Designed miniproteins, single chains, continued (3). Designs and how they scored, part 95

Each design is a single chain, and the fold is of that chain. pLDDT is the mean over its residues in the fold that is shown.

## One batch from the design tools (miniprotein)

Design m11304
Fold by ESMFold2-Fast:
Structure m11304 (fold): chain A 95 residues (1-95)
Amino acid sequence: SLTAQDIKDLATQAKNAVELARKLFEKNKDKLTPEQQQQLEELIKQLDQVAQQLQQLADEVDRNGLTPELQQQALQLAQQGDEIIQQIREIIDSV
């Protein structure tokens, strides 16, 4: 089960992953097909939404305390983020 600190760490990690994904996109843009560029833009947008939602959960935990429902939401968002990161890596590694 996740602690309050774990949820904060997940939010920070997700934000860092968004920044890294954007840098990798810019670095490899000339090597990507238009279809790959669109897919990466959509995946980065989805990852940014996950990062924002994890930050909202971290803020809620700080205000109202940790609940089993918030732990479950954080786990689901972390899993979703990991899946998006894997898809981004697969596209970048293909070029």
Scores: mean pLDDT 90

Design m11305
Fold by ESMFold2-Fast:
Structure m11305 (fold): chain A 64 residues (1-64)
Amino acid sequence: GPLEERLAEEARRLAEELAERLGKLPGVTSVEVEQVGPGTFRVTYVKNGVERVIEITADIVAEA
């Protein structure tokens, strides 16, 4: 529904923004963004030859 679509869009936006910032850091040679769930994105990057992974999930309630 529209709420799930907005959560997915927000998670994608956050993941893409993080990927852009990571790509500007010294020693970062590759950055990839992958959707792994309806509102969850995985950012994989290589820094100084070491692969690292960050998962981002957007949630608009918790105490909204």
Scores: mean pLDDT 76

Design m11306
Fold by ESMFold2-Fast:
Structure m11306 (fold): chain A 87 residues (1-87)
Amino acid sequence: SELKERLKEVAERLRELFKDDPEIQETVDGLLEAIDNDDLEKAAELFRRLSELVLQRMDKLTPEQRIEAARLLVEMGELLDELIREK
């Protein structure tokens, strides 16, 4: 699925912003696995968790990184919503 590939690309970019954060890394890994398995309920739960974690770490990011993180979260949410609606 083109949506799955795009979602993985966005998730990897977000992962790169938080490369030294094991909790975010584990959450991204779980999200990608849920997407590959078409477990959309788990994917939605993990996306909510990921969003919470990123928001909690916003103050540690540069202004440029904060804008990028926010954009990536919005794009991930939109792609996941599209993937859910196609089912």
Scores: mean pLDDT 84

Design m11307
Fold by ESMFold2-Fast:
Structure m11307 (fold): chain A 89 residues (1-89)
Amino acid sequence: SKETFTFVVNALAAAGVISPELAERIIKEAGDSTDVEELKKIPGVDEELAQLIVDRIKAFESLSPEQQEIVKKATENLAALRKEEAAMA
């Protein structure tokens, strides 16, 4: 779904795998595409990143709703921890 796609792409940006600017571009241009070849058409997306996005979406969608909520909270906690670490510098 578009919600899962948006979450996965933003989670990759939060993890530092991609830039926030690239994440915004992917979300705007791909919509909810789960096709590697379509994702590769987006500037800045190579085959490895396209495959990673597809694999992460499939993994997330294979989780129960309870497990999906746990993953979302863990991602939020990671983002909050990084903000706290930056504030201490």
Scores: mean pLDDT 76

Design m11308
Fold by ESMFold2-Fast:
Structure m11308 (fold): chain A 61 residues (1-61)
Amino acid sequence: MLSPHEREALRLYHEALETLPEEDVAALARAMKAASDAGASPEEIARLLRELMERLRARQA
């Protein structure tokens, strides 16, 4: 079973897949991989996704 932070990260990524262009989703995936490779926790990855999605959505408004 996923932790709350892992579930939040998964939810945010699914929201990105539905609402953002493919290039922006690819940028999010690269950022997540880089953070994971650097040893980031699920909480840190969820925070990173939230911050990046907020910036990307602001650009579309």
Scores: mean pLDDT 77

Design m11309
Fold by ESMFold2-Fast:
Structure m11309 (fold): chain A 108 residues (1-108)
Amino acid sequence: DLKEELRERALRLFREYLEMLVERGEITPEEAEELFRRFKEALERSSIGELEALVRALEIMLEALRRGVSLEELYEREEDEETKIDIELAKFLHEGILRRVELLREKQ
């Protein structure tokens, strides 16, 4: 139950994140659907701990986009080391998504 609730939470947050990237003109709706499909498949193999970390990272990524603040600025201003680790994961995930988009464009 908890694992399924965390998967649904992560999927909802990731969908919202992708929708914001489409609205910003950074990715296409087709790229967003492919990234969502791959993310959903990856979550089927995730542990509870990995899902909790992904949820925290996605919430940080969404907050940064909504506020118009870079993840680097959030990292530099953060004093709490645990939160810095979550921001580092958010930065890594964001860069990975953008790299995946570039690969998708080479195949389209």
Scores: mean pLDDT 85

Design m11310
Fold by ESMFold2-Fast:
Structure m11310 (fold): chain A 92 residues (1-92)
Amino acid sequence: MRRQIGDLLTQGVKKIIKGDYDGAIEKFTQAEELAKKIGDTESAKMARIFKEIAQALKEGSEDEEIRKLARQGGMGDEGQDILVDLGEEHKK
């Protein structure tokens, strides 16, 4: 089960990189629900934060909001920059 959560999180991140935000939200939702069922509160929290990041990217949210969510997920400046750059790349 724990390995399956990690696989779902990895699949979600790959979806974000491709600009498939709906697919990413689906994978992170599956990871969150599975983590909740097994009592893995840390993985559930992480999956929820990644889901919020994917939703923010889909909505075209401002760079600072994306950075704030990434910081809550434990991402450093480099990770924040990558997410912001992906969001801009996937806009028109």
Scores: mean pLDDT 79

Design m11311
Fold by ESMFold2-Fast:
Formats: structure tokens, sequence, C-alpha cells
Structure m11311 (fold): chain A 67 residues (1-67)
């Protein structure tokens, strides 16, 4: 995955989740941004490891959470 593809995936995912979370939710703007960003990063990790086993994807996701 290239840096350009990474940015595109993150932007697309963040945009979608921000829209969904903002619609009538009790979350603050900061909480919406944090959830959208974390979810976009998780999607990116899954995308980078889409040909891997569920265990390998889990390890990669755990590294993102622990970083």
Amino acid sequence: MTEEERKEILERARRGFEGALADGNALTPEQIDAVAERTAEAILVIKENEDKSLGEIGVALQKVVDA
C-alpha cells in the first residue's frame, strides 16, 4: 500500500464515520473525531493485511492500539 492509498482510505473512512457519528449523537466533536480516526486506522490495518489470517490481522490491530 502506498502513502497516497493510505491517505485516501483514511480520509474516506474518517469522512463516513464523522458524518454517521455527528447525526444526533450525544458524543462531543472531539470524541467523534477520535472514534473516526481510530476506526479509519483499524480499517487501514485490515486492508494492509486482507490476505492474512485473522490472527495476523489481530496482532497488527493490537500494535495500532498499543502505539
Scores: mean pLDDT 65

Design m11312
Fold by ESMFold2-Fast:
Structure m11312 (fold): chain A 73 residues (1-73)
Amino acid sequence: SNAALAQRYIDLAREHIKKAEEYVKKGDADKAMREVLEAAHFVQQAEDAGAPLEEVQKLRDEIAKVYRKAKAI
């Protein structure tokens, strides 16, 4: 099911967002940015697999917030 595949990609994106936030708290901009890129990749895969647009938008907003924090380090 594409819905199950989309959910797996959403879960992976959330895991990488969490890791990015952890690296931001540690002051590790390079690792935080790597995790941001991984999260963005999985959000795109979730969208391509048919994830709900509302969920995709929420994940993109979370990624944008952590990206801005990483960039400020």
Scores: mean pLDDT 90

Design m11313
Fold by ESMFold2-Fast:
Structure m11313 (fold): chain A 78 residues (1-78)
Amino acid sequence: SMERRELIEEGLKGVPLTESQLELVIELILSQDLDDEQLRKVVERLAERLKAASEEELNQPGFLMRTTLESIREVQAE
């Protein structure tokens, strides 16, 4: 939904992602079976991890996908 997309976009607003990188993250998160509470937790954890990452790490093949999926798995395991 648009509301869920906007929550992800707002949560990641401080991360220097390209439009294509942001869309990849949005699609990955929205493809998963997450309730609203889990969605908020995923976005918060992911934002903290991505803000701590270097520009070089953010541009590494698979880093963004792996970090997003790891954040999702951790929240789902709670």
Scores: mean pLDDT 83

Design m11314
Fold by ESMFold2-Fast:
Structure m11314 (fold): chain A 99 residues (1-99)
Amino acid sequence: MSLEEALEFARTSREYELIVVVASKDPALAETLASALQGMLKDPKVKVLAATSDRDEIEVYFYKDGKLVKRLTFPMTKDPAEILAIAKKIYEEIKKILK
């Protein structure tokens, strides 16, 4: 989905306590990060969305109660170790927000 579609869902949805949008110019990278995060969380109250963006950055948006509470950016990478490190940083931020 486009970044705008994902952000609109995050602003308007009331089904989840937290919605995380992971956006990348590379849709496969966004899907990989979103899938990994959703698997790590195993929390039905948290929804992770993959979105496509035109920026040369990985952008992560955290929405709680339809409001943007946090935004992170990471450099684009093809290194599996760096991708895992990014997923862990996003996961830790999710845990802090749900506190």
Scores: mean pLDDT 86

Design m11315
Fold by ESMFold2-Fast:
Structure m11315 (fold): chain A 94 residues (1-94)
Amino acid sequence: SALEERLRELVERAEELLERAREALKAGDYQTFEETMDELERVLLSIITLLARVDPALAAAVTARLSAAGKQDPEAWLEAVEALLEEIRRYLEE
């Protein structure tokens, strides 16, 4: 469906931003890191909004897990995002 295709596109974009954020963090490029994190959060909100139209329970669970993942440890937050993106990808594949 068009909605599932859009979700796949957003998940792929989030995965690209996740990798960019990790590389910026490792390089000590905090400006690129902060800009990439802001864009990643916007993409994640778009994913949650669309996901709520097909599976509101999964959207609520993703929202709760992102809220619980503290931003005080950015690497741990990125690991939590990666796990959530993999879960959403599995949902889209079956």
Scores: mean pLDDT 83

Design m11316
Fold by ESMFold2-Fast:
Formats: sequence, structure tokens, C-alpha cells
Structure m11316 (fold): chain A 95 residues (1-95)
Amino acid sequence: SLLEKAEEANRIANEMMLKVMEMFDAGEPVEKIEEVIREGKAEMIALLPERAAEIEAMANFVIEAVRSGDIFKLTNAMLYVMGEMTGMLLEARRA
């Protein structure tokens, strides 16, 4: 169902953001963190291809935050991703 796909995409987004935050805090190379973001993005788009544009925008925002080296920008990107995923989940529940 659309709801099950949205719930799985939300799980992937949460796991991706937790791993990104851990890698950023550990001082991992930006390129390695970007690979995690690209993998999570691809998995979410495969589940919700109709939401590809929104998922691409979220992933790009997180990549820009990681490249900035600014923890506050990364925290803002995380909150944005959580908000967008919550919106998709609520919409799927209404369908």
C-alpha cells in the first residue's frame, strides 16, 4: 500500500539522517557522507517515485549542509527532512 511505502521511506530517511549525523560528528570525509545520502535518496525514490522531486530537494539540502561544515545547517536540514517525510506520511494515511 502507499502507506506501507511511505512508512518504509520514513524509516530509511530516519536511519540515513542518524548515520549522517554520526559520521559528521566523527569527522568522516564529506564524500563518504554524501554516498550515504545518495543511497538513502535512491531507496526512497524507488519506494515513492511520484515524490522524486521532493526527495531530490531534501537530499540536496542535506548535501549542502554537510559541505558547509556547519552543524546548525545540518540540524536545520534534518528538521526539514523530518517535516517533509511527516507530510508524505500524513498524505499517504489520507489516501
Scores: mean pLDDT 88

Design m11317
Fold by ESMFold2-Fast:
Structure m11317 (fold): chain A 82 residues (1-82)
Amino acid sequence: SAEARQEAINYTAGNINLIGAKVTIDIAKRQANELGISDAQIQSLIDGAVSSAEAGGELNPELREEFEKVKEEAEQLGKELL
């Protein structure tokens, strides 16, 4: 439905914003390495974004490709940050 499609789009936009925040976390980690954010905390944020993208794809199968792309972006950031 149109409502489900709009909900899925909004959910995807939210996940993209979470991915953007991880770049900021990486910068902070580099500056505060001695007292900084652990790899476990970064992994938790990545896992959260992946899980959210998977749930979104199940909720609206028509937009599954868009959610898979967000998931791939989160997994790529994990490889770059960890």
Scores: mean pLDDT 61

Design m11318
Fold by ESMFold2-Fast:
Parts: sequence; structure tokens; C-alpha cells
Structure m11318 (fold): chain A 78 residues (1-78)
Amino acid sequence: MEIEEELRKKEEEAKKEYEEAKKNMKPEEQEKIAQDLLIEGTKYAIELLKKRWEELSAEEQEDVKAAEKKIEEELAKK
């Protein structure tokens, strides 16, 4: 299952970018960048899983829907 490995790499890359960026930023700016990186990473994961939607188990499909809902909730929060 290569998808999990690919997702892990993207998460590590996003976290590294966030750590570098926050060194010179205020907490408010750090929060926005963290949210943007998390949204981007989650969207990437959803896109990979949706490409294989018909191959996903019912549990995996529910996880994808939950992740998509989390993105919408974070965007609606503010």
C-alpha cells in the first residue's frame, strides 16, 4: 500500500515547511500557515483516496468523508 507512504512523505514535508516559516512569524501568522498546510496535506490525501474510491472499504470511505468534513469545519471556523 504505497498511498500511506506517500501521505507520510507529504506530511513530513509540510511540517518541515511550517517549522521553517514560523521562526520569523507571529502566532497569528503561524496559525494561518499551519491551517493552510494541514488543509493542503489533507486534500492531497483525499485526492489519492478518491482516485481509488471504488477499491476502498466502507471504513476507509467513511474516513475520507470525515477528513473532508474536517477541512470544511476548519474553513467555516473563521
Scores: mean pLDDT 70

Design m11319
Fold by ESMFold2-Fast:
Structure m11319 (fold): chain A 79 residues (1-79)
Amino acid sequence: MPVLLGLLLESDLSGEEAKEKAEEILKKVPGMIDVQVKAVGEHLVEVLALFESEEAAKKAVEALREAGFKILKETMLPY
């Protein structure tokens, strides 16, 4: 079942560098359908991403954590 994942992420990188790194990681996740990433602060990025399954979305969150992102907010909704 497809899911819409909304995240607010914090990083030690600048907002634009954090945005680029998050986009690179998310685009490599199998089952990612679409992704939008916005730099919203000096060390903050917002993610809105559509995944084929909840399992794919969970793998994306784990990949972001392993890359050093702190998850400040997480929302997962059926799509």
Scores: mean pLDDT 86

Design m11320
Fold by ESMFold2-Fast:
Structure m11320 (fold): chain A 101 residues (1-101)
Amino acid sequence: SQQKEALVEKLKASGIDLEDANLLAELVERGKLSEEDVNEIVSSVLNTGSSVLASLYDLVKKGKLTVEDVLEVAKSLWEEGKISELKEKEIRTYFEVASVE
């Protein structure tokens, strides 16, 4: 959607990598994250050096997001060519490892 494209461009302008920007924007488009949640992630990434994936996993721990939602979105974005196979694999591995501690 035009709203998703606008959010991707806003996130890129804020210093978020294109693949991470697509991941966050798709989660908002699907109603899995609010724009307020995304703004908090951006603030955390830029101010603390935390990764987007670490911030998303914090939301999973808070019950605001599921691992299944993130993995479904990542797979969809890879199939659409919006993220690389390597990035999808990194997302999947991160959430699998983080879930085990």
Scores: mean pLDDT 84

Design m11321
Fold by ESMFold2-Fast:
Structure m11321 (fold): chain A 82 residues (1-82)
Amino acid sequence: DKIYKVLLELADGTKVEAYAASKSASKELVLKVAEEPGAVFLVDKMSEESYKGYVEAIQKDPSVQGISEKSDGATILSEEEL
């Protein structure tokens, strides 16, 4: 199983950190951020042990869950993960 760390930087300089258990989940996060022109998306692979420690942190952060689903104008930095 592959675990992904998603770093999102919006055009206003807001930084969002999230963790995804699959490529499909990481793509979904990209689609949500892509509504912001100039958004930057970085996906890093991480260990399963690290992921388990962060799952609850994602669920407790409502700001990460509020990102738009529109895919327009985002920059993807990791082709291998997406």
Scores: mean pLDDT 45

Design m11322
Fold by ESMFold2-Fast:
Structure m11322 (fold): chain A 86 residues (1-86)
Amino acid sequence: MPSLEEVLREVIERLTAFTRTGDAAQLAAALELLRQAAERYDFSPVLRRNIEAAEAALRAGDLATAQGHVLGAAFELQEILREQKE
């Protein structure tokens, strides 16, 4: 099972691939990684809301909004990891 650092790295790689290709499957893959991590870790309410909002936007076909929420989740996850090391 991947660590939170590995999840963050993979999510960023998927977001980068999406910005280059426009492939919605990259956003779906990033979101699946975030959902699997949320089942194992106590995520902040902000991070959970970004995951839920990204899922709703992706279902609606609003890829720009979905990308924004996945970015928000990645930023929040990075902050959580930073705080764990302090």
Scores: mean pLDDT 80

Design m11323
Fold by ESMFold2-Fast:
Structure m11323 (fold): chain A 90 residues (1-90)
Amino acid sequence: MLLASQSPVVKKAALEIINLVIKDGVPLDVAAEKLKKEKGLSDSVIAQAKAIAQQMLDLKAKNPAEFRKLVLSEVGQEILAIGDQIDKQL
């Protein structure tokens, strides 16, 4: 339940940091700083996103299957959010 209670901005930032760490091999601190500079996010948002990303990396090291489920659930939430918007417009 690392992402479910977070704001959309913090969730998106944490997932972007994880993407930089896993795909590009960038250290967590460097990924957070890069995202701050490129997207102009506040220090508060970056600090929260970095803390969540660290927890996600710890989860990946201890339980890769649960980490995969967490990431896939966030992709699923994005699809569900689109569906909810369509239902509210109909």
Scores: mean pLDDT 69

Design m11324
Fold by ESMFold2-Fast:
Structure m11324 (fold): chain A 115 residues (1-115)
Amino acid sequence: MEEAVERAKERLEKSDNPLEALLEVVAEVAGISVAEARKIVETLRELILTGELPKDAAKRIVEGDEELIKKLSERTGVSKAKIRRFFRAAAELYEKLVEEFPELKSYSELFGVEE
């Protein structure tokens, strides 16, 4: 994880898109494709926006909510195991980076942490 945090910092310093920079590193740590990572985030945003998922859905998934993991798996076509790995990696990376990169706070609900 520490090496992944250093890679994320380097990417964030060079990137004009903080979310995309984080998704690349999260995908690597979680052992999924960047395309799968983007699909998870885009689907989560859509389902929260439509009210089908609660605003804290990502946090509940990190805490082990199997019903939300199953629902997101069914909607994305990404396996439950990959979704668990994604949100665990995303939350851990976000927590370690948010103090140095406060612009990430706008994405807190996507990474399974509360402000």
Scores: mean pLDDT 79

Design m11325
Fold by ESMFold2-Fast:
Parts: structure tokens; sequence; C-alpha cells
Structure m11325 (fold): chain A 68 residues (1-68)
């Protein structure tokens, strides 16, 4: 289900946040969002998000929106 995929994404993001810097995580999620089909405006908002919890939630929202 979408919720099971989202839960796996949350777990993956939690793991990545222990090994990647804030800048590396933002860069990775911007690339992943582009691959999902996010707009340049959505990607810019993701890159501008300095709160890591909000960054992860923004990415998950894009994941839900763009993954059929």
Amino acid sequence: SLEERVQRVREGLAQLSTVLSDEQLRSLLAIEARDLGASEEEIAALRAETDLDKLQERYIALYREHLE
C-alpha cells in the first residue's frame, strides 16, 4: 500500500539522517523529488527548508502526491 511505502521512506530517511549532513540530505531529497516529477517550485521549497523534520515531511508529501 502507499502507507507501507511511506513508512519505509520514513525509516530510510531516519537512517540517512544519521549518516548524511543536513546539506547532503537536502541535496539527495531534491534529486529524489525531481525523479518523482516534482515541479521546480516544489524542489526549491524543499531546498529552502532548514528544519530537518519539516524537510522530511515535505518530501513525504511530494512522495504521496506524485507516486500513483
Scores: mean pLDDT 83

Design m11326
Fold by ESMFold2-Fast:
Structure m11326 (fold): chain A 61 residues (1-61)
Amino acid sequence: SMEERLRLHARALLEHAARTDSAERLRQGADVYIAALEAQGLGAVAAEVRRLTEEALRRLA
């Protein structure tokens, strides 16, 4: 489904950003993506992206 594809895509983007980008860029990118998902009514996916972002940021700290 589109929701499942978005979850997998979000996870892949966050994992890539965690390896290659700064924590600041990871957070900024995730915030924009989360806002876009929420605006489209994809609240469950947005919540998952938020949790994955927090987890990635904790690992980078």
Scores: mean pLDDT 73

Design m11327
Fold by ESMFold2-Fast:
Structure m11327 (fold): chain A 97 residues (1-97)
Amino acid sequence: SAAPSAAERAAQRERDLRELIDYLQTVEGLPPEEARRLAEAIVRGDLETVREWAKRGIRAAAIALGALTPDPEERLELAREVGVDESTIEKLEEAIK
C-alpha cells in the first residue's frame, strides 16, 4: 500500500533491465551486446527495433511488442506477422497491468 520511493523505482528498473539482459542471453541465446541493445529498446518502447527482433524469432521481443502496442487491431496484426497469437499478447497485457 505504500508507494515505492523514486530511488526504489530506479533500483527496481536497474534490476529489471539486468534480469531482462540475462534472460535474453541464457534463454534466447543472444550475445551480450545484442541482448543489451534489445533490452534497452524494450525499456525505451522502440517499437521498430523490438519488431525487428520479434521477426528474427526472439519470443521475448514478440511478447514485449504486444505489451507496447495498445491498439487491439494493431496487436492482432503484429502478433500474426511475428507468429505470436492474440491470447499470448492478451495474457502479457493483463500481467503487466
Scores: mean pLDDT 70

Design m11328
Fold by ESMFold2-Fast:
Structure m11328 (fold): chain A 80 residues (1-80)
Amino acid sequence: NSLLQQAQELLKRAQELEQQATEYYLLSLGYRIQASRDPDRREELLSLADSYEQQAKQLESQAQQLREQAKALLEQARKL
């Protein structure tokens, strides 16, 4: 496969991870809103919110690594 094709595949995967991170941030926000309305379950709901937020951050970190790899491949293609 060409370096350009490999870079495009990495960028597509990065976009998919970014979309999943957005979904997890929305879940986290939902649990934080629910926690503000339910004092008896506040600790449980905030724990769930924190868990989804941490998962979202991990996905964003993975997406960033894939974008940096794609950038390196594009720079290699420019030298050929």
Scores: mean pLDDT 89

Design m11329
Fold by ESMFold2-Fast:
Structure m11329 (fold): chain A 68 residues (1-68)
Amino acid sequence: NREAAEVVIDELSRYNPEKPLSKGQVEGLIELARKHGASEEVLEILREAGENKLTVSEVRSRLLRLSL
């Protein structure tokens, strides 16, 4: 869902792009995404960010590809 991906990308802009997302940040972003009706594709990217310690920049890049 483009709307949910855009909301998450906006929230990610407040974080350090070079740092991996913390568990709390991932949980907060999943909650935010669900509130905006996120597709399973968006939720899966956020789950992978937690599992694989993806940087904010990498998560933003993956979500941006879904928004295009």
Scores: mean pLDDT 81

Design m11330
Fold by ESMFold2-Fast:
Structure m11330 (fold): chain A 85 residues (1-85)
Amino acid sequence: MKVKITFKNGEVVILDSRQPPEEMLKKLLDAGLSEEDAMYIVLTMIEAQHDIKLGLITKEEAKNRIVEAILKVPEVTSAEVLELD
């Protein structure tokens, strides 16, 4: 899974779930997010991917969940799911 996040400061971060969770957290912290907001985004991505594999949600529902969660962060201007594994 790959997610593109654009920040209000103009920074762009791409998160890849094939990377360790710590690397995703580091990218978000380096972009100026709090540890709590960074962790919330990473956990939301992990849970959505797990729920797809279990057949609990559709790919469209997973994309919407991830985008909605990321857009709740005040520093974010846009979010896009590029790839679902």
Scores: mean pLDDT 83

Design m11331
Fold by ESMFold2-Fast:
Structure m11331 (fold): chain A 70 residues (1-70)
Amino acid sequence: MKELMEASKQVAEEVLKDHPELQQQLNEALERLAQGDDSAIDVLGETLESAPEELQREFERRSLEAVQAL
């Protein structure tokens, strides 16, 4: 679980390198999820929905690659 959250965080850094505010929001939500804060699931979903469609697709693709690398 924590390893998966760390991988997702790395993907956010790569995909959102030009969008530091979105990266920060995702990182905060992932850290809160890793600590068992269920409310962070809603924050993650909302943040992802607010991202441009191109970034959402890239994040999804990269997240799959990161998970497979674990």
Scores: mean pLDDT 70

Design m11332
Fold by ESMFold2-Fast:
Structure m11332 (fold): chain A 78 residues (1-78)
Amino acid sequence: MPVRDITTEKDVEEAWKRFEETDSPVAVVSNSPEIERAARKHVDGVSGLVPRDYRDTFSTLTKDGVTTYHGLALKVRE
């Protein structure tokens, strides 16, 4: 199952819209507090629609170019 890194607020909005329309989950990975806040607003408003069990499909970088998960996980259906 494909996983996408989301790095901008627009990417979060697009992923959320896609999720509402197709139930396609996408992992949000960013080191930006603005992206984290945008993701949290959606999760807080529609709690329970975000898929669980994203731990194995979640990616973080531990060196230069670091991105971090911020409370929303969506993955694209195939």
Scores: mean pLDDT 46

Design m11333
Fold by ESMFold2-Fast:
Structure m11333 (fold): chain A 69 residues (1-69)
Amino acid sequence: RPSREELEVESMVGMLIMMSVALKQQGEDELAEQVREVADEAERWMAAGRPAEDIMREVDKRLAEILSS
């Protein structure tokens, strides 16, 4: 039984990967790569055993930085 928080992180990573692909299709190559890096980093943090709430907070922070650039 994965925790709700673990499933939330996995869902977020999947959505970020899909968003990266969509942005790439729209010609937003740099933004797509930045979003993909956030997804890859979240997967690494999950594999390292970081708390899901901490991962979600860091993902939100990174996305806010990317979107306000």
Scores: mean pLDDT 80

Design m11334
Fold by ESMFold2-Fast:
Structure m11334 (fold): chain A 64 residues (1-64)
Amino acid sequence: MNLAQQYFRVVARGTALLLAGASDEEVRAAIEAEMRRLGIHDPAEIEEAFRVARSLAEGIRAAE
C-alpha cells in the first residue's frame, strides 16, 4: 500500500470515531499517533488530517 492510501485510511478512521461520539481531543490524539507511525511528523500535516476528518464527519451528519 502507498502512503497516500494509508493517509486516507487514517482520515476515514478519525471520521468514524467522530461519528461514534469520540471527543475532538481523543480523535486528534489517535490521528497524531497514526500519522507519526507513517513517518509524517509535520504538525501542520497532522492538523490538516484532523480538520479533514472533522469536516467529513460534519458533512455526513448534515446529510443524515
Scores: mean pLDDT 80

Design m11335
Fold by ESMFold2-Fast:
Structure m11335 (fold): chain A 81 residues (1-81)
Amino acid sequence: SLNSAVDTLSDLALNDPNEDVRLSAVRGLYQIALQSRKTNPALYNQCRQVLQNVADSDSSFSVRQEAGVCLGILDIYDVTH
C-alpha cells in the first residue's frame, strides 16, 4: 500500500547510511506526495514532514538540497492547482 511504501521510504530517507539510497527515498517520497496531494492529504503531509526533516538535518548537502527543491515544487503546486 502507499502507506507502507511511505513508512519504508521514510525509514530509508532518515536512517540509511548510503547517500544514494537516501536520495532515492527522498525522490520516492516526493512522487508519492505529488500523486496523493488531492486524494490523501494525511499521506501528503506525512511525506512533506519527512522531506522537511531531511532538508533540515541530513548530513549530505546534496540530499538536503534535493529535499528542499522537492518541498519548493510542492509549495508551488499547493498555490497554483
Scores: mean pLDDT 87

Design m11336
Fold by ESMFold2-Fast:
Structure m11336 (fold): chain A 61 residues (1-61)
Amino acid sequence: APTLRATITVTVRNGELYEEEKVVDVATPEELLKAIKEFAAAAEKKYGGEVVNIVVEVERL
């Protein structure tokens, strides 16, 4: 069962700065890392820029 809630905030730069946020419930470090990688890649593709910052806040459920 998920025991942690992670708020993942990604900032992409393409001449301007764009910020996207996603909340995921995770049970393992591997699940969290996968979610971060997939969200960052999706944000770079969406905005056509480079991820310049990732902030992850994790709280216990």
Scores: mean pLDDT 86

Design m11337
Fold by ESMFold2-Fast:
Structure m11337 (fold): chain A 86 residues (1-86)
Amino acid sequence: MEAFEYLAKAEEAAEKGDVEKALEYVKKAIAAIPDLSPEEAEEALRRGLRILDKIYEKAESPELKREVAQLYAAFAITAIGAILDG
């Protein structure tokens, strides 16, 4: 499943301290969320927000922290939309 593959890659990049690569994988995961079932979207929301929290802690600049906050909002809105479609 594409969204969860991107989330796994985002988590791996975050573990390695590659914040920018982790954020690019989160963006790809967001684009794949509409293809998920409501149950899968709920799990993606829970997992994605945990990954974004980790990325935020590793982000060294205010610019990167702002990007994480924007993706946090975009992820939540997109996942809630997919949950409500079911």
Scores: mean pLDDT 83

Design m11338
Fold by ESMFold2-Fast:
Structure m11338 (fold): chain A 80 residues (1-80)
Amino acid sequence: IEALLPLLASDDVETVAMAAALLVQELKSRYGSQLSEEEIAELERLLDRVFEAARAGDAAATRKAAQELASLARKVLSRI
């Protein structure tokens, strides 16, 4: 999980999108029972924003959404 966080800052939007998807999947799979419904919904919302921005070719929007996702993931991981 921690190894995926630096990849969210990548200049390659495909790498960012892949890392974001894997991060959300791992958090839900390993810690889903310890996550609130609101935390899961926010992780999924941020992942959707990363994919939408990446598909639009907007590197800045992709990076912004990925950094918000990384911040939420760090807060969740620090709690569990």
Scores: mean pLDDT 82

